# Designs tried in a protein design run: designed miniproteins, single chains, continued (2). Part 72

Each design is a single chain, and the fold is of that chain. pLDDT is the mean over its residues in the fold that is shown.

## One batch from the design tools (miniprotein)

Design m6637
Fold by ESMFold2-Fast:
Structure m6637 (fold): chain A 72 residues (1-72)
Amino acid sequence: MLSEAEKKVLLVLAQSPEPLSVRELSERTGLSQSTVSRALRGLEKKGLVERLPDGRYRITATGLVLLKELGL
């Protein structure tokens, strides 16, 4: 199950046409950078986001499907 922080981070990534950094996600979600980093680690472990070589994150196809199933 996703935490509220994981859901919020995943939604922001789904709405972004570009990969986002931890700082950008923190600014958009209102969550601290440490909370965002923890959420991203959980999401990456679940295959719902991927970390790019530049350190930014994007949502995976699996992450998009899961958001749709959650009604988000």
Scores: mean pLDDT 85

Design m6638
Fold by ESMFold2-Fast:
Structure m6638 (fold): chain A 66 residues (1-66)
Amino acid sequence: ATPAERRSDIYAEAVRRLLKEDPEFRALLDAHQDATVAGDSQTAKANLDAFVARVREEAARLEAER
């Protein structure tokens, strides 16, 4: 597997776990979408940044388990 494929697999696993186990993660995605529809780009960006940070944290945890 390429490094990119390995990265994608870990991030996909992180997103899958967060969507199943963390209602706050789902709420961040919903809040980002709501802010985007409302035209609140500052709130949309803040929620997107929080979403990305959560995914990176879970991905790092999954990597550390190796």
Scores: mean pLDDT 76

Design m6639
Fold by ESMFold2-Fast:
Structure m6639 (fold): chain A 69 residues (1-69)
Amino acid sequence: SPLRQEASKLIFEAIDAEAQGKYEEAIKLYEEAIAILDELAARGEATPADEKLKQVLEEEIAELKAKLA
């Protein structure tokens, strides 16, 4: 799926931003990836793996927001 490929790309870009200490950029990229996963769910195309991935990304965003607070 082109949407799943775009989500994966955004996740890798977020990981790179996080590794560089760019936490606000990483949060934005993770949120953009979640928006794509939500689009897959809205289309009835989401898998259990996509649902689990979304949860992991939400937990990562929460951790990064805590580091910025």
Scores: mean pLDDT 88

Design m6640
Fold by ESMFold2-Fast:
Structure m6640 (fold): chain A 65 residues (1-65)
Amino acid sequence: MTWEELAERRRAEYESGTSTPLSAEEREILELQRLGAEALKKGLPEEELEELIRRARELELRLRA
């Protein structure tokens, strides 16, 4: 079994075990984490990193609204 297949299986197990729908707040947090991880992986130029940071900041502000 590949690591990708293992990860997929674990996700299915957790989804089956909890079966709890994600709240809007939870989805926003996951999106914010995704943006950060993407910026780190790509080693983007400062200008593009600033754009991703700005978007993450907007998501943080929306969570407080």
Scores: mean pLDDT 62

Design m6641
Fold by ESMFold2-Fast:
Structure m6641 (fold): chain A 65 residues (1-65)
Amino acid sequence: SALELIRQALENAAKGAEAFKKGDYETALKYFEEAKRNAEKAGMSRLVEEIEKAIEKVKEAMKKK
């Protein structure tokens, strides 16, 4: 269901954010990409956009370290 996909997107986004705070950029990307996939399947365009910004931020951090 869409509600289950939304729940999974939010949980994966939270895990991505936690990994990012710890400097685990590869783990952060994995979780944010999964969150984006779940949000896309749920049709939540605004959430997809927010997750895409988070992914870009992680990629920028990876270039510096």
Scores: mean pLDDT 86

Design m6642
Fold by ESMFold2-Fast:
Structure m6642 (fold): chain A 110 residues (1-110)
Amino acid sequence: NPLLEQAEELANKILENQKNSFLNREAALAVSLARVHGEEAYDEVLVLIALLEGYKAGSDREQLLEGIAEAIRRLRELLSPEVVDLLLELLEKAFGEGELLREARRLAER
């Protein structure tokens, strides 16, 4: 898919140029990358961002984890594995919640 490859190349180039840059641009880049692939992927990335912003240390963690895993499963149905991995890397850099995101990725495989 040439559009997918171009979006990945653009995202990778921007990400490389953003070493030591403001993290908000990485969330915006994730949204932009998803939008290039269609409205359904865009909507799922917005859901994932909302869940990550809603993340709280404590007892609601398991329900939030399930929601993130479901969004990842839906993204995997819509996008190539390479694009999903890039989106998740961008979101990890944007929000700093690497542990939660890694656990959600494992749960999404089930």
Scores: mean pLDDT 72

Design m6643
Fold by ESMFold2-Fast:
Structure m6643 (fold): chain A 70 residues (1-70)
Amino acid sequence: DRELLLEEAERLREEAVEVYKRYSEVKQQAEALRQKGDEEEAKKLEEEARELLKRGEELERRAEELLEQL
């Protein structure tokens, strides 16, 4: 069903947008901490940001796969 695939792809893309927003926030916080010289705390947030980026990319890949089935 084309409509169901489109709806699911839209949902996944919307989830990816929210994850990428969180990624940007965490990335910005990590950069601010590095500028203050708090390298250890910045590194922790950078790791969190990498996991968020990975999740967003996975959600986008799944959406792309569904759209390719159309």
Scores: mean pLDDT 86

Design m6644
Fold by ESMFold2-Fast:
Structure m6644 (fold): chain A 81 residues (1-81)
Amino acid sequence: SLEQAQADAKAALTPEIIDGAVEDAKSGTRQGQLGAMGFAVVASVAGLKDETARIYKALAEAAEKQGDPDAPRLKQRAESL
């Protein structure tokens, strides 16, 4: 069920994993960005709004430093949560 999938996702997304995703987002690497985006999607499905916002904020800050045209969208996503 959707509820069970959300519960399983919450159990899997420990604080250590969320912190790792934030660090990957801040790395500015393509692999780190893709990994962090994957964790942000799972956190969003799990209903972890604060954790999802933390990851998107880190992604937006890294994208902004690199001049990535997606930076405004990532920032808006973080602020809308």
Scores: mean pLDDT 81

Design m6645
Fold by ESMFold2-Fast:
Structure m6645 (fold): chain A 74 residues (1-74)
Amino acid sequence: SEKLERIRELAARLVEAARAGDVAAAKEALGELQRLLAELLATGSEEERAEALRIAAEADAELQALAPALAEAA
């Protein structure tokens, strides 16, 4: 689905921005990712919801390693 593909793109951008220390880009990607996740979780199929949550969980795991740097920059 187009939303699921966009969620994958945004998750990748979020992690890349966070890794680069680009707080503004990370916040922009996170905001859009959260919006699309909420929309897909409300309207998507069971399979789309499961995949979206998997993508979000993988991105969150990577961000947890970067959380101190992001907090310092915010």
Scores: mean pLDDT 78

Design m6646
Fold by ESMFold2-Fast:
Structure m6646 (fold): chain A 82 residues (1-82)
Amino acid sequence: SLEEAVERVEAGIRLLEALAKQGVPLDKIKSMAIGLVREAGRLAGLPELAEQAINEIKKAKSPDEVIEAVRRFAERLREAGR
């Protein structure tokens, strides 16, 4: 469901922030964020929104930029439920 997808993304953002603070490499943070976004897009029935977010994550140059891309995806999911 959309609500389940939003909850999962919010939990994932908290995890990604914790991993970034621990110095986990950018490539691993990107891989985890891509997996999170893809699964959330599947749960919400919005795979095209997930692919857009995945493209933004791939272009990110820092963990903060990855987290920002995931936050934008979460906002797009919430807007789709309006």
Scores: mean pLDDT 88

Design m6647
Fold by ESMFold2-Fast:
Structure m6647 (fold): chain A 68 residues (1-68)
Amino acid sequence: SAEAQALHDKGVELFAQGRYDEAIEHYEQAIKLDPDYAEAWLNLAGALAAAGRHGEAAKYGAKAAELR
């Protein structure tokens, strides 16, 4: 949806600023609105890894791989 895309785009902006926790929140909100948003799941996994949360990153990266 447009709302999920806007949240994802804001997350990407925050990630670029090194604001990983805030990026994670925005990606999570995008996924809540659109659970099939594979790119948001991938970017969530990336932000979690950047934040040092490697176990969660692996879990959500696997979830992204399940999506079509």
Scores: mean pLDDT 85

Design m6648
Fold by ESMFold2-Fast:
Structure m6648 (fold): chain A 56 residues (1-56)
Amino acid sequence: SMEEIRQKAEEIGKLLNLSEEGKEIVYELLLMAARHPGEVTPESLELQEKLNKAVG
């Protein structure tokens, strides 16, 4: 569910000490993974790169 995905994003954000923007990126990545299981889209790759820069 959307609520479960949001909770996972919040937990990941806490573990990685992410900003609110970083948590939002994680949420979008989890939503894409839920909609397209096992599929790597150009949009998901761009979000992964943004997250990698945000984590440091």
Scores: mean pLDDT 76

Design m6649
Fold by ESMFold2-Fast:
Structure m6649 (fold): chain A 79 residues (1-79)
Amino acid sequence: MSAQLTPEQLEEEIRLALERMRLAVIKIAKENGADREEVEKALRELIERVRKLLAETKDPEVKEELEELIEELEELLEE
């Protein structure tokens, strides 16, 4: 459970949660008529950020969630 995580595991979980929150903000912006070019730029920047985080991540569960996040971000770019 979260209270029993090591500091390193907690940092990886927090970073994952922050990237998921960034995606949620981008989705809300898109649904509320944000400029397509700005949305695409934000998605591309988030993909690069998540890819860097994935390369630095050691926890297998967090890696899997980051890979799923990249797939969701790439799907949104295709819309």
Scores: mean pLDDT 81

Design m6650
Fold by ESMFold2-Fast:
Structure m6650 (fold): chain A 59 residues (1-59)
Amino acid sequence: MAYEELAEAAGEKVAENALALAKLGDREGVRGGAEAVAARLEGERAERARRAALALAEA
């Protein structure tokens, strides 16, 4: 699921923070955080992190 995929790509702390923002309804915060994390990752891992964060924001 989206949380697990984000945790695998970016780490559990990043996934926990994204989930907390999503629960607060802060979709802009989730998107901004995802882009910041993706900027520190490479290639497929960056794209996986972005995709998982967007899915988490929708859930």
Scores: mean pLDDT 74

Design m6651
Fold by ESMFold2-Fast:
Structure m6651 (fold): chain A 57 residues (1-57)
Amino acid sequence: AELREKLLAAIGKVLDAIGDIFEAELEGDEEALAEAKKELEEARAELRRVVEEIDAA
């Protein structure tokens, strides 16, 4: 149950970061785009970590 909640949260963060990237690109906001890309990298690292926990269980 706990691992499922972590997985859903991690997926949600990845999707949110992708949305932020699209919004920043539409606005032409380079600062927002850089921040959104950083969020995506952090979200992808967290998702990988959760997947590794599930694979180990």
Scores: mean pLDDT 82

Design m6652
Fold by ESMFold2-Fast:
Structure m6652 (fold): chain A 72 residues (1-72)
Amino acid sequence: LTPKQKELLEELVRVAREAGRVASTLPPDEQRRVLEEVQRLVDEASKAIEEGDLKKAEELLKRLRALLEEVR
C-alpha cells in the first residue's frame, strides 16, 4: 500500500468506529439501518482504496462523514 492508501484506510477505520458509537445511541430500528449503510460504505471504500481508486475512496469517506452528521 502507498502512504496515501494507508492514510485513507486509517481514516476509514476511525470514521467507522465513530459511526458505531453514534449508532449505539439510536433506537434499534435506526441503529440497524445506520449500521447497514455504514458497513456498505466501508466495504466499498476499502475496495476502492485497495484497487487504487483514491478519488472514489475519498468520495465514499465524504459520504460516511455526511451520514454521521445526519445522525447527530
Scores: mean pLDDT 81

Design m6653
Fold by ESMFold2-Fast:
Structure m6653 (fold): chain A 104 residues (1-104)
Amino acid sequence: DNEWIISQLESFKKQLKEAIKLLKEGKVDEAIFELEVTAGMLGIVIGVLKLIGADKEILETLDKVRDLIDKAIDALKEGKVDEAIKYLEEAIKLIEDEIKKLKS
């Protein structure tokens, strides 16, 4: 029923996990670039979901995920890699919880 939304969420989860991997390898600039691209794509998906009248709960969850990605980018620009990873791990957990709800 929600196959498209689940597919988008799985893609974002994979992108955030890749960003964490880049950060653990010291590839901070590459991670920032990938996170900025991910945030932009997430903004487009939120816009589409608003246009088609998606449930308020999923929109609030995705807005929170976007806020966490933005906080991670800001932390990285300040050299706070460990703080950025924690924000990204929180974002991944929110995405995983939403996927589980959509699959139920």
Scores: mean pLDDT 89

Design m6654
Fold by ESMFold2-Fast:
Order: C-alpha cells, then structure tokens, then sequence
Structure m6654 (fold): chain A 71 residues (1-71)
C-alpha cells in the first residue's frame, strides 16, 4: 500500500507533468489513479486522489514551493 508521502509525491508529479506536457490534468489523474488501483489496490488509489485534491487546493505560491522541494 502507498504511504501518504508516496501519494503526495505522485500528486505533485501529476501537476508538474500536466503543466509540462499539456495533457489535461483530469485525464492524467484518471490514468494514474487507474494504474495505482490495478497495481496497488483501491485504497492506494484513493490516497493518490485525496493527496491530489489537497495539493490542488493550496495557494499557487505554496503549491510552487512544494513542486520545487520535490524536484
């Protein structure tokens, strides 16, 4: 099962990848959640979705600081 830290890193990676590649964020999230569910189970997939929702809700400055810290 994914840890909270691993789920948060996956969510940050989704934001960065979406911004850099131009892939719609909703599609990128759906693809990653489906992959995590298939390989790690539904509970791990829900952790990734929950982490994404938390990070996406942060002010832009705080989100940028998290992205910088994980790069």
Amino acid sequence: MLSEEQAERAAIGLLISSEESGVPLERALATVVAHVEATRGAESAEKVRAAFERIAALPAEERAALQAAYL
Scores: mean pLDDT 75

Design m6655
Fold by ESMFold2-Fast:
Structure m6655 (fold): chain A 110 residues (1-110)
Amino acid sequence: SEADEIIARADELIATSPVEAARELARVARSFAELARETGREELLEVARLLLEMAEAIARGEPVELLEERLEEIAEIARRAEEEGDEFLARLIRRALDAARGAVEAWLAA
């Protein structure tokens, strides 16, 4: 499944990357992919994919503009969850967004 592929890629990045921000984002992506696999919720899988793409981009030293685009995509998923009244999902995604922003800021400050 796509969730299993995200988990495998996240685990590889956590084990091999020297970049702490990439490992932190991969851990969050892994958690969301596991939750998506357990619940079948597509929004959790989409957030996991976006977080993993950010983790891989940081590990490769890719441009900050890609990270900003991914953060906006995650924020949009949270906004849709809020509009649909799914406060629990929105809160989970907002927490992941805060963690992702923190990791990006720490990476840029290093």
Scores: mean pLDDT 87

Design m6656
Fold by ESMFold2-Fast:
Structure m6656 (fold): chain A 60 residues (1-60)
Amino acid sequence: SEEKEKKLKELLEELEKEIEEGKPTFEERKKNASYNDDKEFEEILKLAIEEGKKVIEDSI
């Protein structure tokens, strides 16, 4: 799962960065990012989504 974990971590960082830059790609990334085989990866994705929301709120 190291490769999957690394990819999800990179995706999380990309999501946060794109949202910080004011790009409305959150929902599109969310759909593409669903590696829904593992429970732990779902948790990482949920955290990415939460962080994305916080970044958007901070930009308001």
Scores: mean pLDDT 59

Design m6657
Fold by ESMFold2-Fast:
Structure m6657 (fold): chain A 61 residues (1-61)
Amino acid sequence: MSPEEKQYLAAGLKWLSDARSPEELRRLVAAFVQLLRQEGVPEASLAALEAALRETAARME
């Protein structure tokens, strides 16, 4: 991962770790990916980040 992608992943994981329920985790993943898409992050990076964040969210259920 690029340094920028690592920072996005770290921020996303922090949002997930602050979640109080599995439903909130799923919503945070979707919101975070959408936010990054609006900021112009490349789709390839978004796909990799979404996969990592979704795996973390699924493990927390």
Scores: mean pLDDT 73

Design m6658
Fold by ESMFold2-Fast:
Order: structure tokens, then C-alpha cells, then sequence
Structure m6658 (fold): chain A 57 residues (1-57)
């Protein structure tokens, strides 16, 4: 989960104040839902893909 938190924090920084709100909301959802190892892997990959698309702009 720490890796996911770092990726979401970076996403917030890239999108500015509005992105930070979105990242905080996503973090709350992740903390409320316990993730299996597979779920954690998928969440990390999804967040990474989103960051890659944002950085490409």
C-alpha cells in the first residue's frame, strides 16, 4: 500500500490542488478496502498507468 500512496501523492502534485483532492479520496477508498496481494498489484499498476499518461502531457 505504501507504493500506491506514493503514486497517488505524485498524481496529486501533477494535477495541483484539484488532483490532491482526488488522490486523498482514492487513498481513503483503498484504506477502507483491504486488498489481497493480487488486488494490491492491480491497484499499483492502474495508478502507475494513470501517472504515465499524465506525465506524457
Amino acid sequence: LDEIKELLDKLGELLGEEGKKVAEWILEQLEETPLSEEGRREAIESAREALEELEAK
Scores: mean pLDDT 67

Design m6659
Fold by ESMFold2-Fast:
Structure m6659 (fold): chain A 58 residues (1-58)
Amino acid sequence: MELTGEEVDLLNRLRAEGRLGPVRSLAELADQVAAVAEETGDPRLRALAERLRALAAE
């Protein structure tokens, strides 16, 4: 259950831009990343959101 360096960099960038709020679970993080992906159309953020959702599913 490891994120790649690129995935970690994307999350840090979203946090620095103020696009991520406080999260208590991977599912909540996945939902926030999915919302940003839908707004921006960035396929990497969409893929990251799907991966985070899969990790949250046990």
Scores: mean pLDDT 78

Design m6660
Fold by ESMFold2-Fast:
Structure m6660 (fold): chain A 78 residues (1-78)
Amino acid sequence: MEKEKRAEEVLEEIRADVEALVNSADLTPEQKADIVELATRAARAAVTHYKDTLNDEVAERIRQAVLEVAKQAIEDAK
């Protein structure tokens, strides 16, 4: 359960950051929902892949990569 708990914590942190980022952007509700879904899907895949080695450094790298995906999607939506 330790690895599952850490994976969920990292996912929740990333999801909250992505939601905050897209909600601060001048986008339609539909675009915001699509970007959150895209970024959340990417985060889940990365967290699942690195579940056994999910230390603070790996978690931060995943978070930064997912935030970059969200930023690019916001730019593309404009």
Scores: mean pLDDT 80

Design m6661
Fold by ESMFold2-Fast:
Structure m6661 (fold): chain A 100 residues (1-100)
Amino acid sequence: VTLTQSPASLTVKEGETVTINSTASSDVNGDVNWYKQKPGEKPELIGVNTKRANGPDRFSTSGSGTNFTLTISEAKKEDTAVYYAQADGVFGNGTELTVV
């Protein structure tokens, strides 16, 4: 399976809502996780099985079949990171988020 994320990069202002999409090449049975990767830090698991975010309450996940979304509401500068969708042992191409 292949995970394609869009957009590849985006820049937003603090307080804006961010939407990151991932499309799987085949059905992954809803088993999409989301990771947050900051430079020099360990990857952090922030979304599990499209149903529950493990990060701040501002983070939510949704999706089924082949289309999955990570939503960050009320973006903060600390959310600046690369975000990766992960399913079936593979990672997506990543989305670079910058909050200014």
Scores: mean pLDDT 78

Design m6662
Fold by ESMFold2-Fast:
Structure m6662 (fold): chain A 59 residues (1-59)
Amino acid sequence: GSMEEKFRKAIEKIKEILKTDPELALIAAKTLLKEMQRLGASEELIKEVEEIIKEAEKL
């Protein structure tokens, strides 16, 4: 699949991890955000990961 498809799958996995292990989800989301920024991912996907980071940091 495309890089966007891989990013969407990674986001879905992180959302599942967030339900059980928010600390691990935070680490994974921060790593994904750096990769997405380096590879020029869409603003929509970047915002979705930033929201996951905010949610994980509240827990």
Scores: mean pLDDT 85

Design m6663
Fold by ESMFold2-Fast:
Structure m6663 (fold): chain A 97 residues (1-97)
Amino acid sequence: NREEDIKNLRALGFSDEEIEELFEAVENRDLEKLKEFGEKIMKKAGMVHDEEDDAKLTPEQRRDIAEILLKYSKSKVVAIAIAAAEGLSIEEIEELK
């Protein structure tokens, strides 16, 4: 749902230009750009995994959450970016969304 993705990205503080760049990355299947956006989304949402006091979930648990978001989230573009940042391939993302 494009409207839901735009609302969530704006709530996280992304500009309209950044949101369009993310949508283009999804359409172009640009894994590197999707990983970059997913990391930015996770940082803005407080899901930082590289600080010792923020390391609450294992990499495997974060990947499982990313897969759940891909399957069930109304914000598919946000879920795709998070999944790419957690190490899912474009092929895996396309099958799970």
Scores: mean pLDDT 73

Design m6664
Fold by ESMFold2-Fast:
Structure m6664 (fold): chain A 70 residues (1-70)
Amino acid sequence: MIDPDALAEALEQLSETSEQPELLRKAAEAVRRGDYEEAIKYLEKAREKTKNEGEKRVIEHFIKLVRKLS
């Protein structure tokens, strides 16, 4: 079982070193509200705007985790 609060905290931690900190924080806030569709939209935007391949893969994994909650 995926804990939404732990997932949101992980997204907040990622935002501290991310190319797209604002979009990741908005995704974390959406996860905390249980608005998983909105969280996925913010994560997809963050992935599109991110240039670092490693960070893109991390964001893709978070999208998959949020999809399991919805």
Scores: mean pLDDT 85

Design m6665
Fold by ESMFold2-Fast:
Structure m6665 (fold): chain A 95 residues (1-95)
Amino acid sequence: SPYEKLKEILSQLSDEEKELFFTVLALIEGAVATGQPIPDEAIELALKLYEKNPEKFQKFVDALIELLRSSNDPYYRDIADALEELKKKVEEKLK
């Protein structure tokens, strides 16, 4: 399940990586809640995480998107869409 995948990935993250992921998530949640675009700070922090371990970053983000999309709350689905857009912007900057 996406929840079990997310738990496994989180257990493999350092405290520093967890802090960075949760900071990115807070910035994305704030942007969605206020109808603002994804802030550059979120993209920059996500890039740092991606550069450290691209596969782990992608697995974490994908599992979180799936978990959020399973919600009946439209707000969580909007956050999932914003995370998908963040992932695309990170991948574009790595080309």
Scores: mean pLDDT 81

Design m6666
Fold by ESMFold2-Fast:
Structure m6666 (fold): chain A 70 residues (1-70)
Amino acid sequence: IEEKYREFSTFAAEAILAALQAGDLEKAAEIQRLTDEYMRKAIEAYKAGDEEEALRILEEGRRELERIVA
């Protein structure tokens, strides 16, 4: 699960950097907010003992970020 958190965090960081390089500060801020929200929810699910839900949340977050960066 820790590896999946790192993968999600890395993707988000790269997406934020790309938006900043493009001069899109609003998009970068939106990606950051969504990243924080999904990370928080996934951590809460994991702490509750639901690793499957935590992974599903990270996967949904990844798809949502991909739609925004497209």
Scores: mean pLDDT 81

Design m6667
Fold by ESMFold2-Fast:
Structure m6667 (fold): chain A 113 residues (1-113)
Amino acid sequence: SEDLEKGKRLLFEGKYDEAIDYFMKAIDSGDLEAGFPLAEAIALKAYELTGDKRIHLALSFARAIADSFGPEGYRDAAVLLAKEVKKILDTQPESPEKAELKKRIDYLIEKVG
């Protein structure tokens, strides 16, 4: 979809908030292939907000799962990454940006899991 491709371009450019919005639009349109890129964008945004290196470890693990399995592996990797990022964010001081990111995580888990 155009929303998926736009999201991927924004993610590559480091525009994580915009990438998240486009991946969510793709999912709302039925393009569940946007689930894993959405989880990656959320993880990278969480790392920008926290500097917590556990996020990079979770991202690397999820990428390995996504690369090793077909479409079901992509969905499993997306949900696994989203849940791990949420756990890490829950250990951090609260902020409006973190609260908003947790809502995006809950959306991903509901729509893709």
Scores: mean pLDDT 88

Design m6668
Fold by ESMFold2-Fast:
Structure m6668 (fold): chain A 86 residues (1-86)
Amino acid sequence: SRKELILRAIGLALRAIGLEIEAELLIEQGGDEELLRRAIELAREALELALRALKEEDEEEMRRLLEEAERLLEEAERLLEEAREL
């Protein structure tokens, strides 16, 4: 349903914001800045797609935007985890 897609978009947006904050904090702690900056870029792209999905009237297009946002966010989370293990 559209309501489920809206909740998914909000969830992805919040995850993206949280990841960006965590990555910024890790940079301040002397983490791998190159890797963490890449994670931030992917998280920002995911946030933009999630916000675009919230404005989209076509449910199929909304699903495509959310699927791409989720893919980018999963890659950003992988990079953040890699940085935490350093």
Scores: mean pLDDT 88

Design m6669
Fold by ESMFold2-Fast:
Structure m6669 (fold): chain A 74 residues (1-74)
Amino acid sequence: SLEDELARLEEELQRLGVPESKIAAIVTAAFLRVVGEEVERWLRGEPFLTPDQLKERALQAAVEALRAEIERLR
């Protein structure tokens, strides 16, 4: 699942010496970006995502953000 993948990426970053606070900040920033995108959609008169769709989009964004951080450290 995306939740399991997120947990594995968080663990990998911790093993690479990235502080938990920085990992949390990256995940939080990804979640806030998705919320911002949903607000923009609402302002444009586009249909709301369902709670499940919003959760999946947020988890996917966090996974992508953590993968990008791992690649940046290589």
Scores: mean pLDDT 85

Design m6670
Fold by ESMFold2-Fast:
Structure m6670 (fold): chain A 56 residues (1-56)
Amino acid sequence: SARDTLIGLAQRDMGLSRAEVLALETASDAEIRALARRHGVSVAALRSLGDALRAL
């Protein structure tokens, strides 16, 4: 599915676990900032990923 493809790309490109990617659909700003710091990715990239997951 498009959703599973997006999750797989996020795991590969950002180093997130499946659970961390799925959490982005409901994550608060504080949770997104914590994930960004942990994985060395931008907050903007994680917000865009969360938006994409909600659109699928």
Scores: mean pLDDT 87

Design m6671
Fold by ESMFold2-Fast:
Structure m6671 (fold): chain A 60 residues (1-60)
Amino acid sequence: SIEELEKEAKELKKEFDKLLEQYYEALDAGNLEEAEKLKKEIDELQKKGSEINDEILELI
């Protein structure tokens, strides 16, 4: 249902925001290896968010 997809999208947004904060913290600390790892995780979440958005658009 649309409601379930919207809930999943909101949860992904929260996870995305958390990872983004951790990414900037890693950059500020000079931990480039951790920042690179977090960037890849952020990219994966962006892809998932795009897929969920496409599913929602198919339903409306």
Scores: mean pLDDT 81

Design m6672
Fold by ESMFold2-Fast:
Structure m6672 (fold): chain A 66 residues (1-66)
Amino acid sequence: MLTPEQQREVLRKLAEMSKNPEAADLLRQAAEAPTPEERGLLVRKAVSVDPSLAEKLQQLVIEATG
């Protein structure tokens, strides 16, 4: 399981990798979100805008925990 700081770092990295500016902005907001619930909602919105981010996020989390 990633620490909150590792989660924020992953989200910042994913935002920089995003080609969709709306999704990137939502991911940056998620990285700064104060609660896990709010962070999760923003990540889901970003993935809804750019579905390719779901696979990239999963891959980054697996690599960080493997």
Scores: mean pLDDT 78

Design m6673
Fold by ESMFold2-Fast:
Structure m6673 (fold): chain A 56 residues (1-56)
Amino acid sequence: SRAALEAALARLEEREPGLATLIRMALDSSGGDLRRAAEQLGISEATLRRLLRRAE
């Protein structure tokens, strides 16, 4: 789970570095909780998961 998330964030950083930075910061403040991170970013958890999946 965490390894897959790290890989997805690395790929997102190559395409959208600003968004990847914001997601990393939100995850850090949320202890790795995707739902809490999405709340910090003002988006739904489903939207956050979709963004990460788009990065492969």
Scores: mean pLDDT 76

Design m6674
Fold by ESMFold2-Fast:
Structure m6674 (fold): chain A 83 residues (1-83)
Amino acid sequence: SEEEWRQRELERVRELIARVEKAQTNGDQAALDEVIAEMVRLLEERAAREGDTPENQKRLELLKEQVQHDPLATLRALEAELG
């Protein structure tokens, strides 16, 4: 269901937030790169669910750029959308 998807996605986003915070605190660039790759996969899965429109494609590319610059802020924004 849509509610089950949202709850699962929210849990996934919260796990990623914890992993980013840990990687940043420890200065673990390899761990941070792994979390960023997982965030990109999450964003691509969401875009596939929302449908292939020019607006959704442009938003996906912008979010992918934001993830590289500020992964924590990007995840917090996604958490707010889902909660």
Scores: mean pLDDT 82

